# Designed miniproteins, single chains, continued (4), part 28

Each design is a single chain, and the fold is of that chain. pLDDT is the mean over its residues in the fold that is shown.

## One batch from the design tools (miniprotein)

Design m12938
Fold by ESMFold2-Fast:
Structure m12938 (fold): chain A 70 residues (1-70)
Amino acid sequence: SREEQQKKILALVGEISRGLKLVSSDQQLVRQLLDMVTEANRFYSEGDYESAIKVLEEALKLLQEAVAKL
């Protein structure tokens, strides 16, 4: 449902926001992740929750890979 997709988007954004603090010294990665969040917000404003979720999941994967190397 759309409500479940909205909850998933909020959860993903929250997780990415928390993780950004761990990689704050990597300015290139921070910029890339913020650009991805901005793109996901555009999809969200257009009602394309599926594309928003996909972009956020890709951002979270990049973040998790970077944190694992710390």
Scores: mean pLDDT 87

Design m12939
Fold by ESMFold2-Fast:
Structure m12939 (fold): chain A 78 residues (1-78)
Amino acid sequence: MHLSPDQVRRISQNILDSTRNMSQRYPDRGVDYLSNGYKTLQSMARSAGRTNSDAGQLARMHAQQMQQMLDDLLRQQS
């Protein structure tokens, strides 16, 4: 995948925002949405990072935010 850092920032931000909205709308499915979003962002980070390290780092940052959201949700369910 050949994406500029700006494109990766926009796409990964959209994934983060959409996943957050879906987890809020369907709380019982929140873990599934956040887990799938995290995997998608990790895959994006690996693919983009092979051609552009900055793009890979941007995707990893959003993956980290997704992981924090998942951890927060799991803490609320415990």
Scores: mean pLDDT 80

Design m12940
Fold by ESMFold2-Fast:
Structure m12940 (fold): chain A 118 residues (1-118)
Amino acid sequence: MGLAYNGDYEEAIKKETEELKKDPNNAEALYALGLALKKLGDTEKAIEYLEKAAELGNAKAQYELGRLLAEQGRLEEAAEYLKKAAEAGNSSAQKELAEVLKKLGKYEEAKKYEELAK
């Protein structure tokens, strides 16, 4: 038994989609739309919108996209987006980047981001 809370995410998607019709480069709206799609389980579209927001320089989207790509096993792509967020000062991105870099065998680079995240 679940309540129809998916309607709240669908209304968020409608709202952000209308905002994007007015300003297609609204990085915050692209980020919010990506998160709502992720909550509805549409991972592929979530990645698409988070990627657009990340390329526009939205640090929250860079971090969230990096985490989502790492969950998908796309470690090289995850490291690229996490590095952008980490270099912008996001300590959570620095920690996640260090873990991804270790999985890629880049131990010395991982150590740098572990120290930054302290």
Scores: mean pLDDT 82

Design m12941
Fold by ESMFold2-Fast:
Structure m12941 (fold): chain A 65 residues (1-65)
Amino acid sequence: MKSRIQEEGIRLLREAGLTSFAEQLSEVLPSMSDEGLATLLNTLAEQMEDPKIAERFRELSRRAA
């Protein structure tokens, strides 16, 4: 079962053009902790060139923690 935060994260990855990573994330979601997900989302935010997409990843990271 996918959480709302995980689904939003996958959607953002696809919007950012990281489709392959979104598919990989979907497979590991059941074994990922909330803390691990928050860390991943924050790392992705730091790698985004679009400030609007980066901010959305940071918000999801805060909500996942």
Scores: mean pLDDT 75

Design m12942
Fold by ESMFold2-Fast:
Structure m12942 (fold): chain A 70 residues (1-70)
Amino acid sequence: SLEELIAQLEADKEQLQKVIADMEADLAANGANMSPKELVQKQLQINVYKISLAGTEFVIERIRRRLERQ
């Protein structure tokens, strides 16, 4: 069902939020000891996950709006 799909997407969203938070915490704790190249690579990785999170949130919102319009 669409409700089950939303539940799965919300679980994926929670996992993405956790991964982003863990990566940002690592960067905050250890960033001063990283090379400029490592800093750029970690920030790019965080940004990729943030884009994935935004995409997941967009899909959830679209499905919810479609359900409300039935």
Scores: mean pLDDT 86

Design m12943
Fold by ESMFold2-Fast:
Structure m12943 (fold): chain A 98 residues (1-98)
Amino acid sequence: GKKELEELEEAAREVQELTDDPGVKALAEKTVELAKKLLEGAGDHPGAVNSLRGAAESLRSAAEAIKENGSKSSEAVAHVVGAALQVIGGQIDSGSLE
């Protein structure tokens, strides 16, 4: 739902601001923009609530790992951001955004 998309956007922004890896930064930026687009498209996305929540939690964990370990977490962070982007992409493909 809307709350899960807002939490996903916040978590992706935090990863974008904390990471020095250009690839992770680009993926996080794309995640933020797609999350915003879904929020503006005004659907509750009830079928995606658990997936969006999981993606947001994973991104928050990635942000904490960057804070604690710096660049050591870049590969794991890239994987998490990529997974979140796929969840958002699936919502677009489901006709939530044309």
Scores: mean pLDDT 64

Design m12944
Fold by ESMFold2-Fast:
Structure m12944 (fold): chain A 68 residues (1-68)
Amino acid sequence: SMEEIDRGIALLSAAVLATVARNNPEMPVEELRRWAAEEAARLRKAGAPEEALAEFEERAARVIAERE
């Protein structure tokens, strides 16, 4: 379904953030926060359901918290 596709895209975005964070330990946490906020806005504009956005934001928050 479209909802499953949207969730998949949101999870892929979260995986990209996690991979970037792991491979770039020198990257400031502020850059990770900016990217996550910008990506969440893009997903919302693309019509991602709130459940997919919430899952992305939860996963992104965990990545960011691990860096702080």
Scores: mean pLDDT 83

Design m12945
Fold by ESMFold2-Fast:
Structure m12945 (fold): chain A 131 residues (1-131)
Amino acid sequence: EENKKLIEKRAEELKERFKDNPLVVEAIDYYKKGLLAALNGDYDTAIEYFEKSIELLEKAYEENPDDVDIAAFLARTYLRLAQLYVDNGDLEKAEEYAKKAREIAEKHPDNLKVRSLADMAEFLVLQAKRA
């Protein structure tokens, strides 16, 4: 219950930050639904919502390729999907999303936050392969 309230509060804060970008605002709603589904253990539903969030964020990023905040949010959503695919035992899909996060980081080489998210996604996949 407290986790649900925190997710909802953070989603509203993100919507205010991205209020001038309607694609990102819609992506935040799907991202929130994905987090809530994952919190309830509904991983298949969480994956579907994060995939919808990614489609919208990829469009927003293509329209705004220099927006490091959109890049960071996209990389974070890729990390979330990589983690869910690791939890489901789908290491091939997990690696695909980790590579997508790295591609965003390579376009923003001086952005430590985007690089950190890509490093986290790669490390998570490497750990899962060793298990």
Scores: mean pLDDT 87

Design m12946
Fold by ESMFold2-Fast:
Parts: sequence; structure tokens; C-alpha cells
Structure m12946 (fold): chain A 69 residues (1-69)
Amino acid sequence: SVIRLRDVPVRDLLAALERALGRPLSEAERQALATFLASLDLPDDARLTVRVELPVVESERPLPGVSFT
């Protein structure tokens, strides 16, 4: 699925994502988010507009990958 978030402070991004999804992030999704944020080297009050593509789980087959843009 694709989630779009606009003008969200870095410190609030995890909570905003979980709110948009209606569920907590998995450990893999949290690690992907942490890696993305680390690559940006931004202060926690910096504001981001991001598009998030999460893996789709169909039956018991996970699709690999989490991407942020």
C-alpha cells in the first residue's frame, strides 16, 4: 500500500505513519524508517513530505521491500 504524509516533523513521523496505517509498524518497517531518516541527517524538528510504500501481505506471502521517497 502507499501512504502519503505532508509536512510532518521528523520526530512525529513514526506516530504519523502508524496513525495513517491504523496499526503499529513492524520491526522491519521501523528499521527501514530509521535507515531513511539517518540518511537524511536532519534535525528532529525538520518537516518532511514523504511517500511511503509498504510491503503487501497477500495470504501468507510477504512481498519484500519498504520504500520512502
Scores: mean pLDDT 67

Design m12947
Fold by ESMFold2-Fast:
Structure m12947 (fold): chain A 92 residues (1-92)
Amino acid sequence: SLEEKFRELLKKYYPDLSDEEIKEIVTNPEAAKKFAEEVEKRGDTELAQILKEYAIVLEELKNTTDPKKKRFLQKKLESLILALERYIRRRE
């Protein structure tokens, strides 16, 4: 799945992250936002931008009750995970 791919990419790029920390980044908007800020401070502005957008979309998805908007936000989330995968592939 794309979620599994995102977890694998985070573990590969940041091997010091625990499995629990990776789960939080993938599922918790606040954890994703905090991680994005740490990544930006380390100088990786492109990765930080993808992670910030991921956190925003994840928070909007959690807070929305409209089924049509949920579907739209889910597609945006998938696009961001694919953007992260493409980013990591370019770095390999």
Scores: mean pLDDT 81

Design m12948
Fold by ESMFold2-Fast:
Structure m12948 (fold): chain A 69 residues (1-69)
Amino acid sequence: NPEELKKQAEEQIKKLEQALEQGDGVAAKEQYQKLMKTVVQLKKAGATDEADEFLDRAVSLLEQAESRR
């Protein structure tokens, strides 16, 4: 099951990045929240390193988007 969660997180990161590039803050927040739920599930499944990587990537993308304002 961790492999499925990793694929979901990767998809969510891509959608988050796309939403941020489009300036769609609502869609970006929705993708970030979905990613956070997936990250929590990954940590519970023991995939802590992957969860931390996805979290770091998401935070970096959000910081970039806020800098655009």
Scores: mean pLDDT 80

Design m12949
Fold by ESMFold2-Fast:
Structure m12949 (fold): chain A 106 residues (1-106)
Amino acid sequence: MKPNTDLERLAARVAALPTDEQKVRFLAEIVADLYRYIKLTFNNDLSNPFVQKLIRELAEALAPALGLDPETVYQAIVDALNAIKDIKSYEERIKVAEEILREQLL
């Protein structure tokens, strides 16, 4: 399946949520899952150009659903990923990511 097709489907799911708070909570879950993928595939190397491209494509896909510009969404995702990198609990990763995303996007 094309990566952009999966991102468009994910963006549609975010857009369907009734409140900005619910959109941010769902984005926090996406960030926690993305962190797990980066950890397993790229040994947690956030400086990897492919990882940065993946985050850029995700931000571009999600920005219209959030009513924000892609650069704002990209920076919020990067800051959230950096904040959770030393957290071992999946639930704590979601909580911390949500706090960062709320501060930057709401």
Scores: mean pLDDT 80

Design m12950
Fold by ESMFold2-Fast:
Structure m12950 (fold): chain A 104 residues (1-104)
Amino acid sequence: SAMKEAILLAARLSVLIAGLYFLIERLKEALKNNDKARIQQLIAEIQQMIKDIQATIADINAFLAKNPDIPQDMKDFFNKLISEAQKLIKEAQKLIEEAKKLLE
């Protein structure tokens, strides 16, 4: 069922967004504490989470292209999640650049 696949894709992206929020907060705390070893570990974890989110967004876009008749409310929900994920990726990338300067 296309609707079952849509629900699973939305759930997957939602979990990854929550995970990135968690890692961003952990990186902010590690930066505050000047914990260089933890900063390096969190940068790697955040970079992997960004890749997983980008892959999931690509899967959602491919799904929507194949299933144009999906209800508009579901399309709107995907667009909201993708927008939130992209905003978080930009925030995470800025924090990583700030963190790298601290490691120099």
Scores: mean pLDDT 92

Design m12951
Fold by ESMFold2-Fast:
Structure m12951 (fold): chain A 120 residues (1-120)
Amino acid sequence: SERRKEILERARKIGLSDEFLKLVEQVLDKADELASKPEVTREDVNELREGLLQLAKLLIDEAVKRGDTEIAKKISEFYLEFLEELDKAVEEGASPETIVDIIYRGVEKLLELAEEIKKK
């Protein structure tokens, strides 16, 4: 996947931590697994939700260590908005392709926020 390669290269360039890169890879692996399934289960959604929560927490921790409370707030607000979008899509019976796109957009937004942390 070209999109996957672009996200992973972007995460490497950010160079926030090895843990961050590993979490990005794990979330994308779960999303790509989901794309091969005929149906999204609640368990699949919970695993993706937890993966993005771990990414968000890692970024919040890094922002706080750098004294950037504004970016920490932006990450928290984005994660809550992401949860609302994901929960709505699941409740409305969205296709695996739609859920995967939501996850990829979520990771891309977290990378944008990680780049803001690194620029400081």
Scores: mean pLDDT 84

Design m12952
Fold by ESMFold2-Fast:
Structure m12952 (fold): chain A 64 residues (1-64)
Amino acid sequence: SSSQRAELAAQLRELAAAHAEKIKALEKELKETTDPAKQEEIRKRIAEERAATNAQILELEKKA
């Protein structure tokens, strides 16, 4: 049980780190974008990445 909890914690930390890097890249792209329509597309992608990460967290928690 403790080994399974440690594994889940490691997977959640890795997922959080990957998510943070994706959001950082999108925020950088947003900052460097001058087209308002493209800025809106990037903001939508940020929201989609957050939703995808939440879904992955739920799937990991179901397996615990």
Scores: mean pLDDT 83

Design m12953
Fold by ESMFold2-Fast:
Structure m12953 (fold): chain A 93 residues (1-93)
Amino acid sequence: MTVEEVLERAIERLEELRKKSTDPEVQRFLDALIKALRYYLENKDYEGAVMVLNAGRRLAAERGHEEVQRTLDEILAELKKAGVKPVEPKPFK
């Protein structure tokens, strides 16, 4: 699966998660995340997509949205497998 295909499937998964959610906070969070991912996908900015997914995962964890956090962890693992390198700060020597 290409990075583009993983992101398209990720957006589909997040849309389904939004439909299943009864929590308006989770729905608003997912709407914002989906909008950001669509923007990065259209611009082929896969590093930006990974950054927004990492930020979303952290926020979901902080807010106790366990199903969202799990879904984002799975998406990030698929993106790594597809060849997107995490943007890591170079270790200072």
Scores: mean pLDDT 79

Design m12954
Fold by ESMFold2-Fast:
Structure m12954 (fold): chain A 101 residues (1-101)
Amino acid sequence: MEFVLTEEQLKEVVEALNKVTDLINKGLSKLPKEEAEKARKEIRTQLKNLAQAVVNGDLEKAKEYAEKLLETVSKYFSPEDVEQIKKAIDEFLKKVEEVLK
């Protein structure tokens, strides 16, 4: 099983995704318990789909799942947290586009 991405390209993409995940975890920590549980389940599904699209080299699907992720966080998080997450997602997608071309 060989990846199309180089080790360095994969590292850059993973680091950008970790920034998105850190901001999401901060947003989740601010939510009431019931809403945090619902948000966490939906967000994990979207993050898994996004990561799989990147591994498959599917930039179109990566963009679609990133939009779905942003829609999901917008349902649960404050506008300020959503803006920070959107910026991190945009940086992540730029890295994905650079490595996939």
Scores: mean pLDDT 81

Design m12955
Fold by ESMFold2-Fast:
Structure m12955 (fold): chain A 115 residues (1-115)
Amino acid sequence: KIGELVDEVTRHGLEASRLEGVDPERALEHAIRAARNLAKLFALQNGREDKVEEIQEKAVEAARIAYKALDPDRPGTATSVLAAGAFAAVKYANGEEVSDEEIITLAKAVADDRA
């Protein structure tokens, strides 16, 4: 189960990167799927099995906030969306909360480094 989640994260992450700047909508779809699977992986690894769905929803919400703050046609956007989702997943899996401002700041920094 965990190995399958790692494979799904890798597959969707690679597709998001490959489609970045070519098919922004599909790149976003794969980035969100990777973030959702990362959230489940982190929740399980931190003994938060009862919080899997909640942490996944938080990761997807963070990914959407990042996407809205960025130019969808810009190189780095899909990578930034995935990074924002992963950041939220780690924080919520550890019992921490994340603000929209923190998500947007991280997303812009990742996109700038990727460009």
Scores: mean pLDDT 79

Design m12956
Fold by ESMFold2-Fast:
Structure m12956 (fold): chain A 76 residues (1-76)
Amino acid sequence: SAADLEALLAELEALSGKRLEGAPADWDALQRLRRFLETHGATLDAAQRAAAEALIRGADVSDLERGLLLGLLRGP
């Protein structure tokens, strides 16, 4: 759901803002978000996809990760 995506993005933003270097938590959070989108991205309706896109575009993540996450939202 979009709420689950929002929770994962908030976790990534918190990790980024704190600059928690050396902890695998940021990689785990990115992997959880990626897996969520791989599993649910293709099944999101238009409104859910638009909400998720807005959250991803506002997230404090790298441009590379942002591009990957947005790509997963589109599905095949």
Scores: mean pLDDT 63

Design m12957
Fold by ESMFold2-Fast:
Structure m12957 (fold): chain A 70 residues (1-70)
Amino acid sequence: SSPFLDFLKKYFPNPKSLLKLLERLAAQHPDDADFLRTVADYLEELSKIAKPEDVPAIEKAAQDYRARAA
């Protein structure tokens, strides 16, 4: 994993806060396909270990970022 993803895991353990941060960063860099793909990859991994109630929001965000990266 990248140093950036390790930072997110350490300092943003709350999925709701993490998703809000990632959306703000993506809004500032809407054409950065590498960033969007990295975010989608991380969210896909996070969904496998998240609480069941948080999974739908995380999976939707991952799909949205993946589509934007294409």
Scores: mean pLDDT 76

Design m12958
Fold by ESMFold2-Fast:
Structure m12958 (fold): chain A 85 residues (1-85)
Amino acid sequence: MKELTELVKKIQDQAIDLKKKIEKATTKEELDQLKLELEILDGMLRIVYGVAKLTGSEDDPEFQEALKKATQAISDAKSTIKKKL
């Protein structure tokens, strides 16, 4: 349980960092690379959620809160890259 929550928190931190890189990116090549990194990060979050469901950890309130924040951070990064593309 704690390990999955910590992994989700790391995904949130990486999504926040990606959003900052996207905001600073000036070339289409940089944006295309950051978009790919964001898609990989979104995929990782979905895999972690799948593992939580299999282990019954999805109902943990700390995991739910972390998942909500990570999902929002990824959504914010996706919105930022769409505005720049």
Scores: mean pLDDT 84

Design m12959
Fold by ESMFold2-Fast:
Formats: sequence, C-alpha cells, structure tokens
Structure m12959 (fold): chain A 76 residues (1-76)
Amino acid sequence: SMADVQRDIALIEAGDLAALQARYDARIARAKANPQMSDSTIKQLQEIAADFLANPQEALARLRKVKDYLEQIAAM
C-alpha cells in the first residue's frame, strides 16, 4: 500500500534498519499464516526483504519508483 511504501522510505531515510527488518518479518509471518499464499510467493518476499536490508540505498530508489507508480494509479 501507499502507507507501507511511505513508512519504509521514512525508515530507510532515518537509518532505522531494525524497524524496517521488524516490518518485513511481520509481513512474511502474515504471508506464512495465509494458507492461500504460495511457497514461491513467500520465498520471493523473503528474498526481496533480504536484498532491501542488504542494499538500503538501492531499496530506497526502488521504493520511490513504486510510490510514483502508486500515485499514478491513485490519480486514475
């Protein structure tokens, strides 16, 4: 969601990677608790979380592009 993207951007800009990790852990736990969520999707979420935490500046650039895309959809 837009709110989730904005929060993740704010945490990276603040350098609060511990809070970012906790948010990703919560999202992965929610996905694992959903019996309709595929193992492939859960694995993809885990890989994205690991990549973003390892490369926060690259993650920031990607999240800003996602924010722009969501703003474009909201304007439709």
Scores: mean pLDDT 82

Design m12960
Fold by ESMFold2-Fast:
Structure m12960 (fold): chain A 56 residues (1-56)
Amino acid sequence: SKQEALNAATTLIDSLTLSNDKRAALKKAVKDAIDALPANATEDELRQAVEKVLFS
């Protein structure tokens, strides 16, 4: 689900040695990317959206 994908991404971001500002920016970018997908987005689409934000 979108909430599970967001929770997993948030946990990963919080584990990174980044500034608070960078963590907040990444969390917002991940949420925006997930929210841009349709309500019935597949787990693969959710994972790809998160990966694009975190690893681009």
Scores: mean pLDDT 80

Design m12961
Fold by ESMFold2-Fast:
Structure m12961 (fold): chain A 63 residues (1-63)
Amino acid sequence: RRRRLEEEERRIERLEKEMERFADSYLSQIEDEKRRKELRETLKDLREALVRSRRERVLRELE
């Protein structure tokens, strides 16, 4: 159980990094620098919220 949770955390971290790369690629197509920054911050907040939600779900499923 504990090792599986640690492995899931590492998978989440990798997924977060991949999502960040995808977001950077997508945002690079937006020429409005101000809007690009706003969207980047919003996407970052969403990623962090999803990561927290996923961790809580994994903890509950282990019991």
Scores: mean pLDDT 73

Design m12962
Fold by ESMFold2-Fast:
Structure m12962 (fold): chain A 65 residues (1-65)
Amino acid sequence: DIDAAMVLIAAAVLKTVEPGIKDIVYEDGKFTVYVEEETDETREGLERLKEIAKKAGYEFEAVLV
């Protein structure tokens, strides 16, 4: 499934390139993103990942830590 692959790739890229992202966890069809600092770049990345995850049928949650 291309949508599922895109979610996994987008999550891996966001975790790698955004210093404000502490961790991304996938469990039971849900992506949980732990955010240390919300920059404009981080917010844009989170919104794109959320849209991709929803298209693939995954739940999405962002948690500020």
Scores: mean pLDDT 74

Design m12963
Fold by ESMFold2-Fast:
Structure m12963 (fold): chain A 81 residues (1-81)
Amino acid sequence: SNAEKAAEGARYGAEQGAKRGTGVLAAFHMSDAGGMIAAGYGGNGEAARQAWLGSFQVALEGNGDPEKAAEGAREGARKGA
């Protein structure tokens, strides 16, 4: 589903950001990249945009947690679908 693809992309982006050891800022940038990857798999630009916004909100909350980024992406993709 588009929501699951968006969540997987956001999780991947957040994990890659965390590996760089720069915390929330890196997780934010990589979650953005993950949202774009999810858009490529899902073919739905609005779902991907809302997934990106959900991941961005989680990154701003200061944790950079890939699972929380994935949650935000799922909820965003549901709103955009």
Scores: mean pLDDT 57

Design m12964
Fold by ESMFold2-Fast:
Structure m12964 (fold): chain A 74 residues (1-74)
Amino acid sequence: SKEEAYKRMEEAIEVAREALRDLEEGKLTPYQALAVIMASIAEIDLIAKTNPDLDKEYVERKRKEMEEILEKVR
């Protein structure tokens, strides 16, 4: 459902944010954090591709949030 798609996108963002926090706390290496964040980006892209009726502005905001997270690792 559309509601489940939004929930999965929020979950993917939270997984990426947790990886960034774990990196800052020394629990993950930069490489491990990058791998988790890249997987979350792929998940958001897959959700957007398989749910074309999602709000395009919402999806774009989630992609930008992921870019900001990725910048913190690179």
Scores: mean pLDDT 87

Design m12965
Fold by ESMFold2-Fast:
Structure m12965 (fold): chain A 113 residues (1-113)
Amino acid sequence: SLLEELKKLIEEIYKKMETLDLESLKAATRRLIALALEVAKELLKTSENVTRAIGEILRLIGLDIDLDLAKTKEEALAVAREVMDLLYDIAKQLSDEQIKKVIKKLKELLKEL
């Protein structure tokens, strides 16, 4: 049920991001990348699959570079979509307490969009 709440919240955030200009979209996506990196680092501390957690961190670093290079809203939305999908995949590996913390931070982001 927490993962269902998270998925719905991600969908609501993405829909709002579609209405933003390029600069606001990039700013919101950078905040999502920062959140996903913090979550992946916490997963790295507790994960039995360290290689997977490192791979997810490296993927997020690549997405941050892709975002900086994005010149169109379409390119920035593509990065945002990949960040959200990766955040959800990371969240599936978290404890209920960690998922609640992610949901709280995403609700804070949604209020600023």
Scores: mean pLDDT 86

Design m12966
Fold by ESMFold2-Fast:
Structure m12966 (fold): chain A 94 residues (1-94)
Amino acid sequence: SSLLEEAERLLLAMLLSLDEEARAAFAGVITRFSREMREALANGASKEELIAIVERAREEMLAVLRAQLDEERFAAASATLERVTELLVEWIRS
């Protein structure tokens, strides 16, 4: 899926822009989110349930970024994360 590929590209670029501590914390949320999504998909979760997982992951990722980044870097990272969320939700709905 081109939507999923673009979301993965943006997430990777964001991870590579973070310092070591912020990257480790953020990667931890991504790892947990990926497991939850894989399990939900394997169990035939509804689109509404999948979107709820994405929204919960977004909130957790925002909390990590807010704790780890200054105002300017947080603004850029949160904008990227919002775009990733949009792409993932559209992918689930397609």
Scores: mean pLDDT 85

Design m12967
Fold by ESMFold2-Fast:
Structure m12967 (fold): chain A 71 residues (1-71)
Amino acid sequence: MPPKVKHVLVTSPETGKKFVIIVKSKDPELQKEAEELKKEYEEKGYTVIETDERDPDKLDEIADQLIEEEK
């Protein structure tokens, strides 16, 4: 099933390094799903980033910063 917790997948165009940004929730069920997603993506070779930010534009800024930090 597709995950219900909000997340963003990011791939660096220069290095091919993969990140997943997981949006934290106060909902206990979404918190469990977030922990499961964190483990799944970690095992797949993704770098997991957690954030309290909910604004899509701000999430895009976080993704851009992750790409810049890989330089």
Scores: mean pLDDT 76

Design m12968
Fold by ESMFold2-Fast:
Structure m12968 (fold): chain A 97 residues (1-97)
Amino acid sequence: KVNELVEELKKKIKSDEEARNAIEALLYRILLLAAKKLKSTPEEKIKEIEKKVEELLKKLGELAPLIEEAAELAYKEAIKEYEVEEIIKRLEEVLKK
């Protein structure tokens, strides 16, 4: 359940840097899930996103599995309301900063 996952993340995140890395990893992981689902996404772009996700998850250590679970749940909810292409576009606009 989402509430249990959020509570666990709150207990484990102890710094602003860790929180920022967790949020960035979450957003890139959701982007990766959406990009892989959209069959028109260039393979080179998928590989670029995969590298960014791997780098961020490595920094998070024991938080990485929780972030991956949160991203899967967030993606599952997002696709109920938005087309995959719209999800990609919105996440790219947020992450370009």
Scores: mean pLDDT 79

Design m12969
Fold by ESMFold2-Fast:
Order: C-alpha cells, then structure tokens, then sequence
Structure m12969 (fold): chain A 80 residues (1-80)
C-alpha cells in the first residue's frame, strides 16, 4: 500500500541519518550530530507506531527497534 511505502521511506531516512553520524561526521559539530541523532530517533519511533498499526512483519519491527537502539547508543556516547 502507499502508507506502507511511505513508512518504509521514513525508515530509510532514519537509517540514513544514523549512518551519516556514525560514518561521515567529520564535517559536523557535536551539536549537529546530536540534533541529527535526536531527529532520527524520533522519526524511527513514529515509524514504529505506523508499522505496528499497519501490521508489518516482526522482521521490519525489529529493524526499526534496532535503528532506535543504535541512535540512542551513539547519542549517549557523543554526550559523554
């Protein structure tokens, strides 16, 4: 469905933001990195709610939860 396609696109956006901070942060300030990670975590949380509403497979729910966990871990590491 279109709703599923849009939810998958939002997941890709969240994953891309986490990946950018993790692998390509050399031009980013600490503040910019933290803001991007917070945005990615919030986007992934919204995606998780939508995936549950749409009855998405557990593998896709697990993928979103992994993105949230990685984003939170990176944020904590950068803040400390």
Amino acid sequence: SMDEVLALARLLAAKSEVYLVKKHSSGMSKEQQLKMLQNAIELARDTLKEFRKLGMPQSKIDEVEAVIKEGQALKEKIEK
Scores: mean pLDDT 86

Design m12970
Fold by ESMFold2-Fast:
Formats: structure tokens, C-alpha cells, sequence
Structure m12970 (fold): chain A 95 residues (1-95)
């Protein structure tokens, strides 16, 4: 279950990171480009070594971009933080 959760989060971060880079390039948005790079790096690291800290970094990086179409910036950042903390705790509990 630890390996399964880490694999799902890594996959989510790699897909989301690529989407963030795509959107950052399309809209010339430097924040989206930086978030995409962070999510890709965290996703690759998490796939190699499960870590609550990497899960937190991955979700905090990618979720604000993915939530932007349906949420305000403040709401997206709040949700990203809450989801990141939840994922980090779940990985730590499974360790």
C-alpha cells in the first residue's frame, strides 16, 4: 500500500507537471513553468523513494495549476496545502 500510494502520487505529479509546463508555455506563465518543473522533480524522486516530504512538495507544486480553472488562487493554494499534508501523513503512517 505504501508503494501503491507513492506510485499513484508520482504518476499524478508527472502528468500534472507536464500539464503545468504546457499551460505555462501557452500562457507565458513563469509560476506554472516553475510549478511544473517542481512537480516533475518531486514525482521522479517519489517514484524512486517514498517520502511524505516529496508527496507534500509534489501536491503543493501541481495542484494550484490544476485547480486554477475551477478555483480562485487563494482557494487553490488552500486545497493544495490540505491535500499535501494529508498525503504526507498517509505515506508516513504506511511507512
Amino acid sequence: SLEELAERLARFGLEGGRRALELGKKFSNEDYLERGERALAAGRALAAEPSGELARELLEAVLPVLLAPTHSPEEALRIAREEAERAARELEELS
Scores: mean pLDDT 88

Design m12971
Fold by ESMFold2-Fast:
Structure m12971 (fold): chain A 67 residues (1-67)
Amino acid sequence: KGSMEARPLLKQYLKEKFGLSDEEADKVVIALEFLSEEEAKEYLKKEFGLSDEEIDEILDFYKKLVE
């Protein structure tokens, strides 16, 4: 079941688990929505210093929300 709360749930996940601000979480959500998986990974590594493992965890959570 795709929920209309997917975006707010992803933002809360990012804020609670990675300590991101609301603005930083919004940037991550936008990147995941509009960039390819590869482009989003590069953006997250460059802008937030996230590891490949942390990025894969974020992508897995995002996919569960939208698929």
Scores: mean pLDDT 78

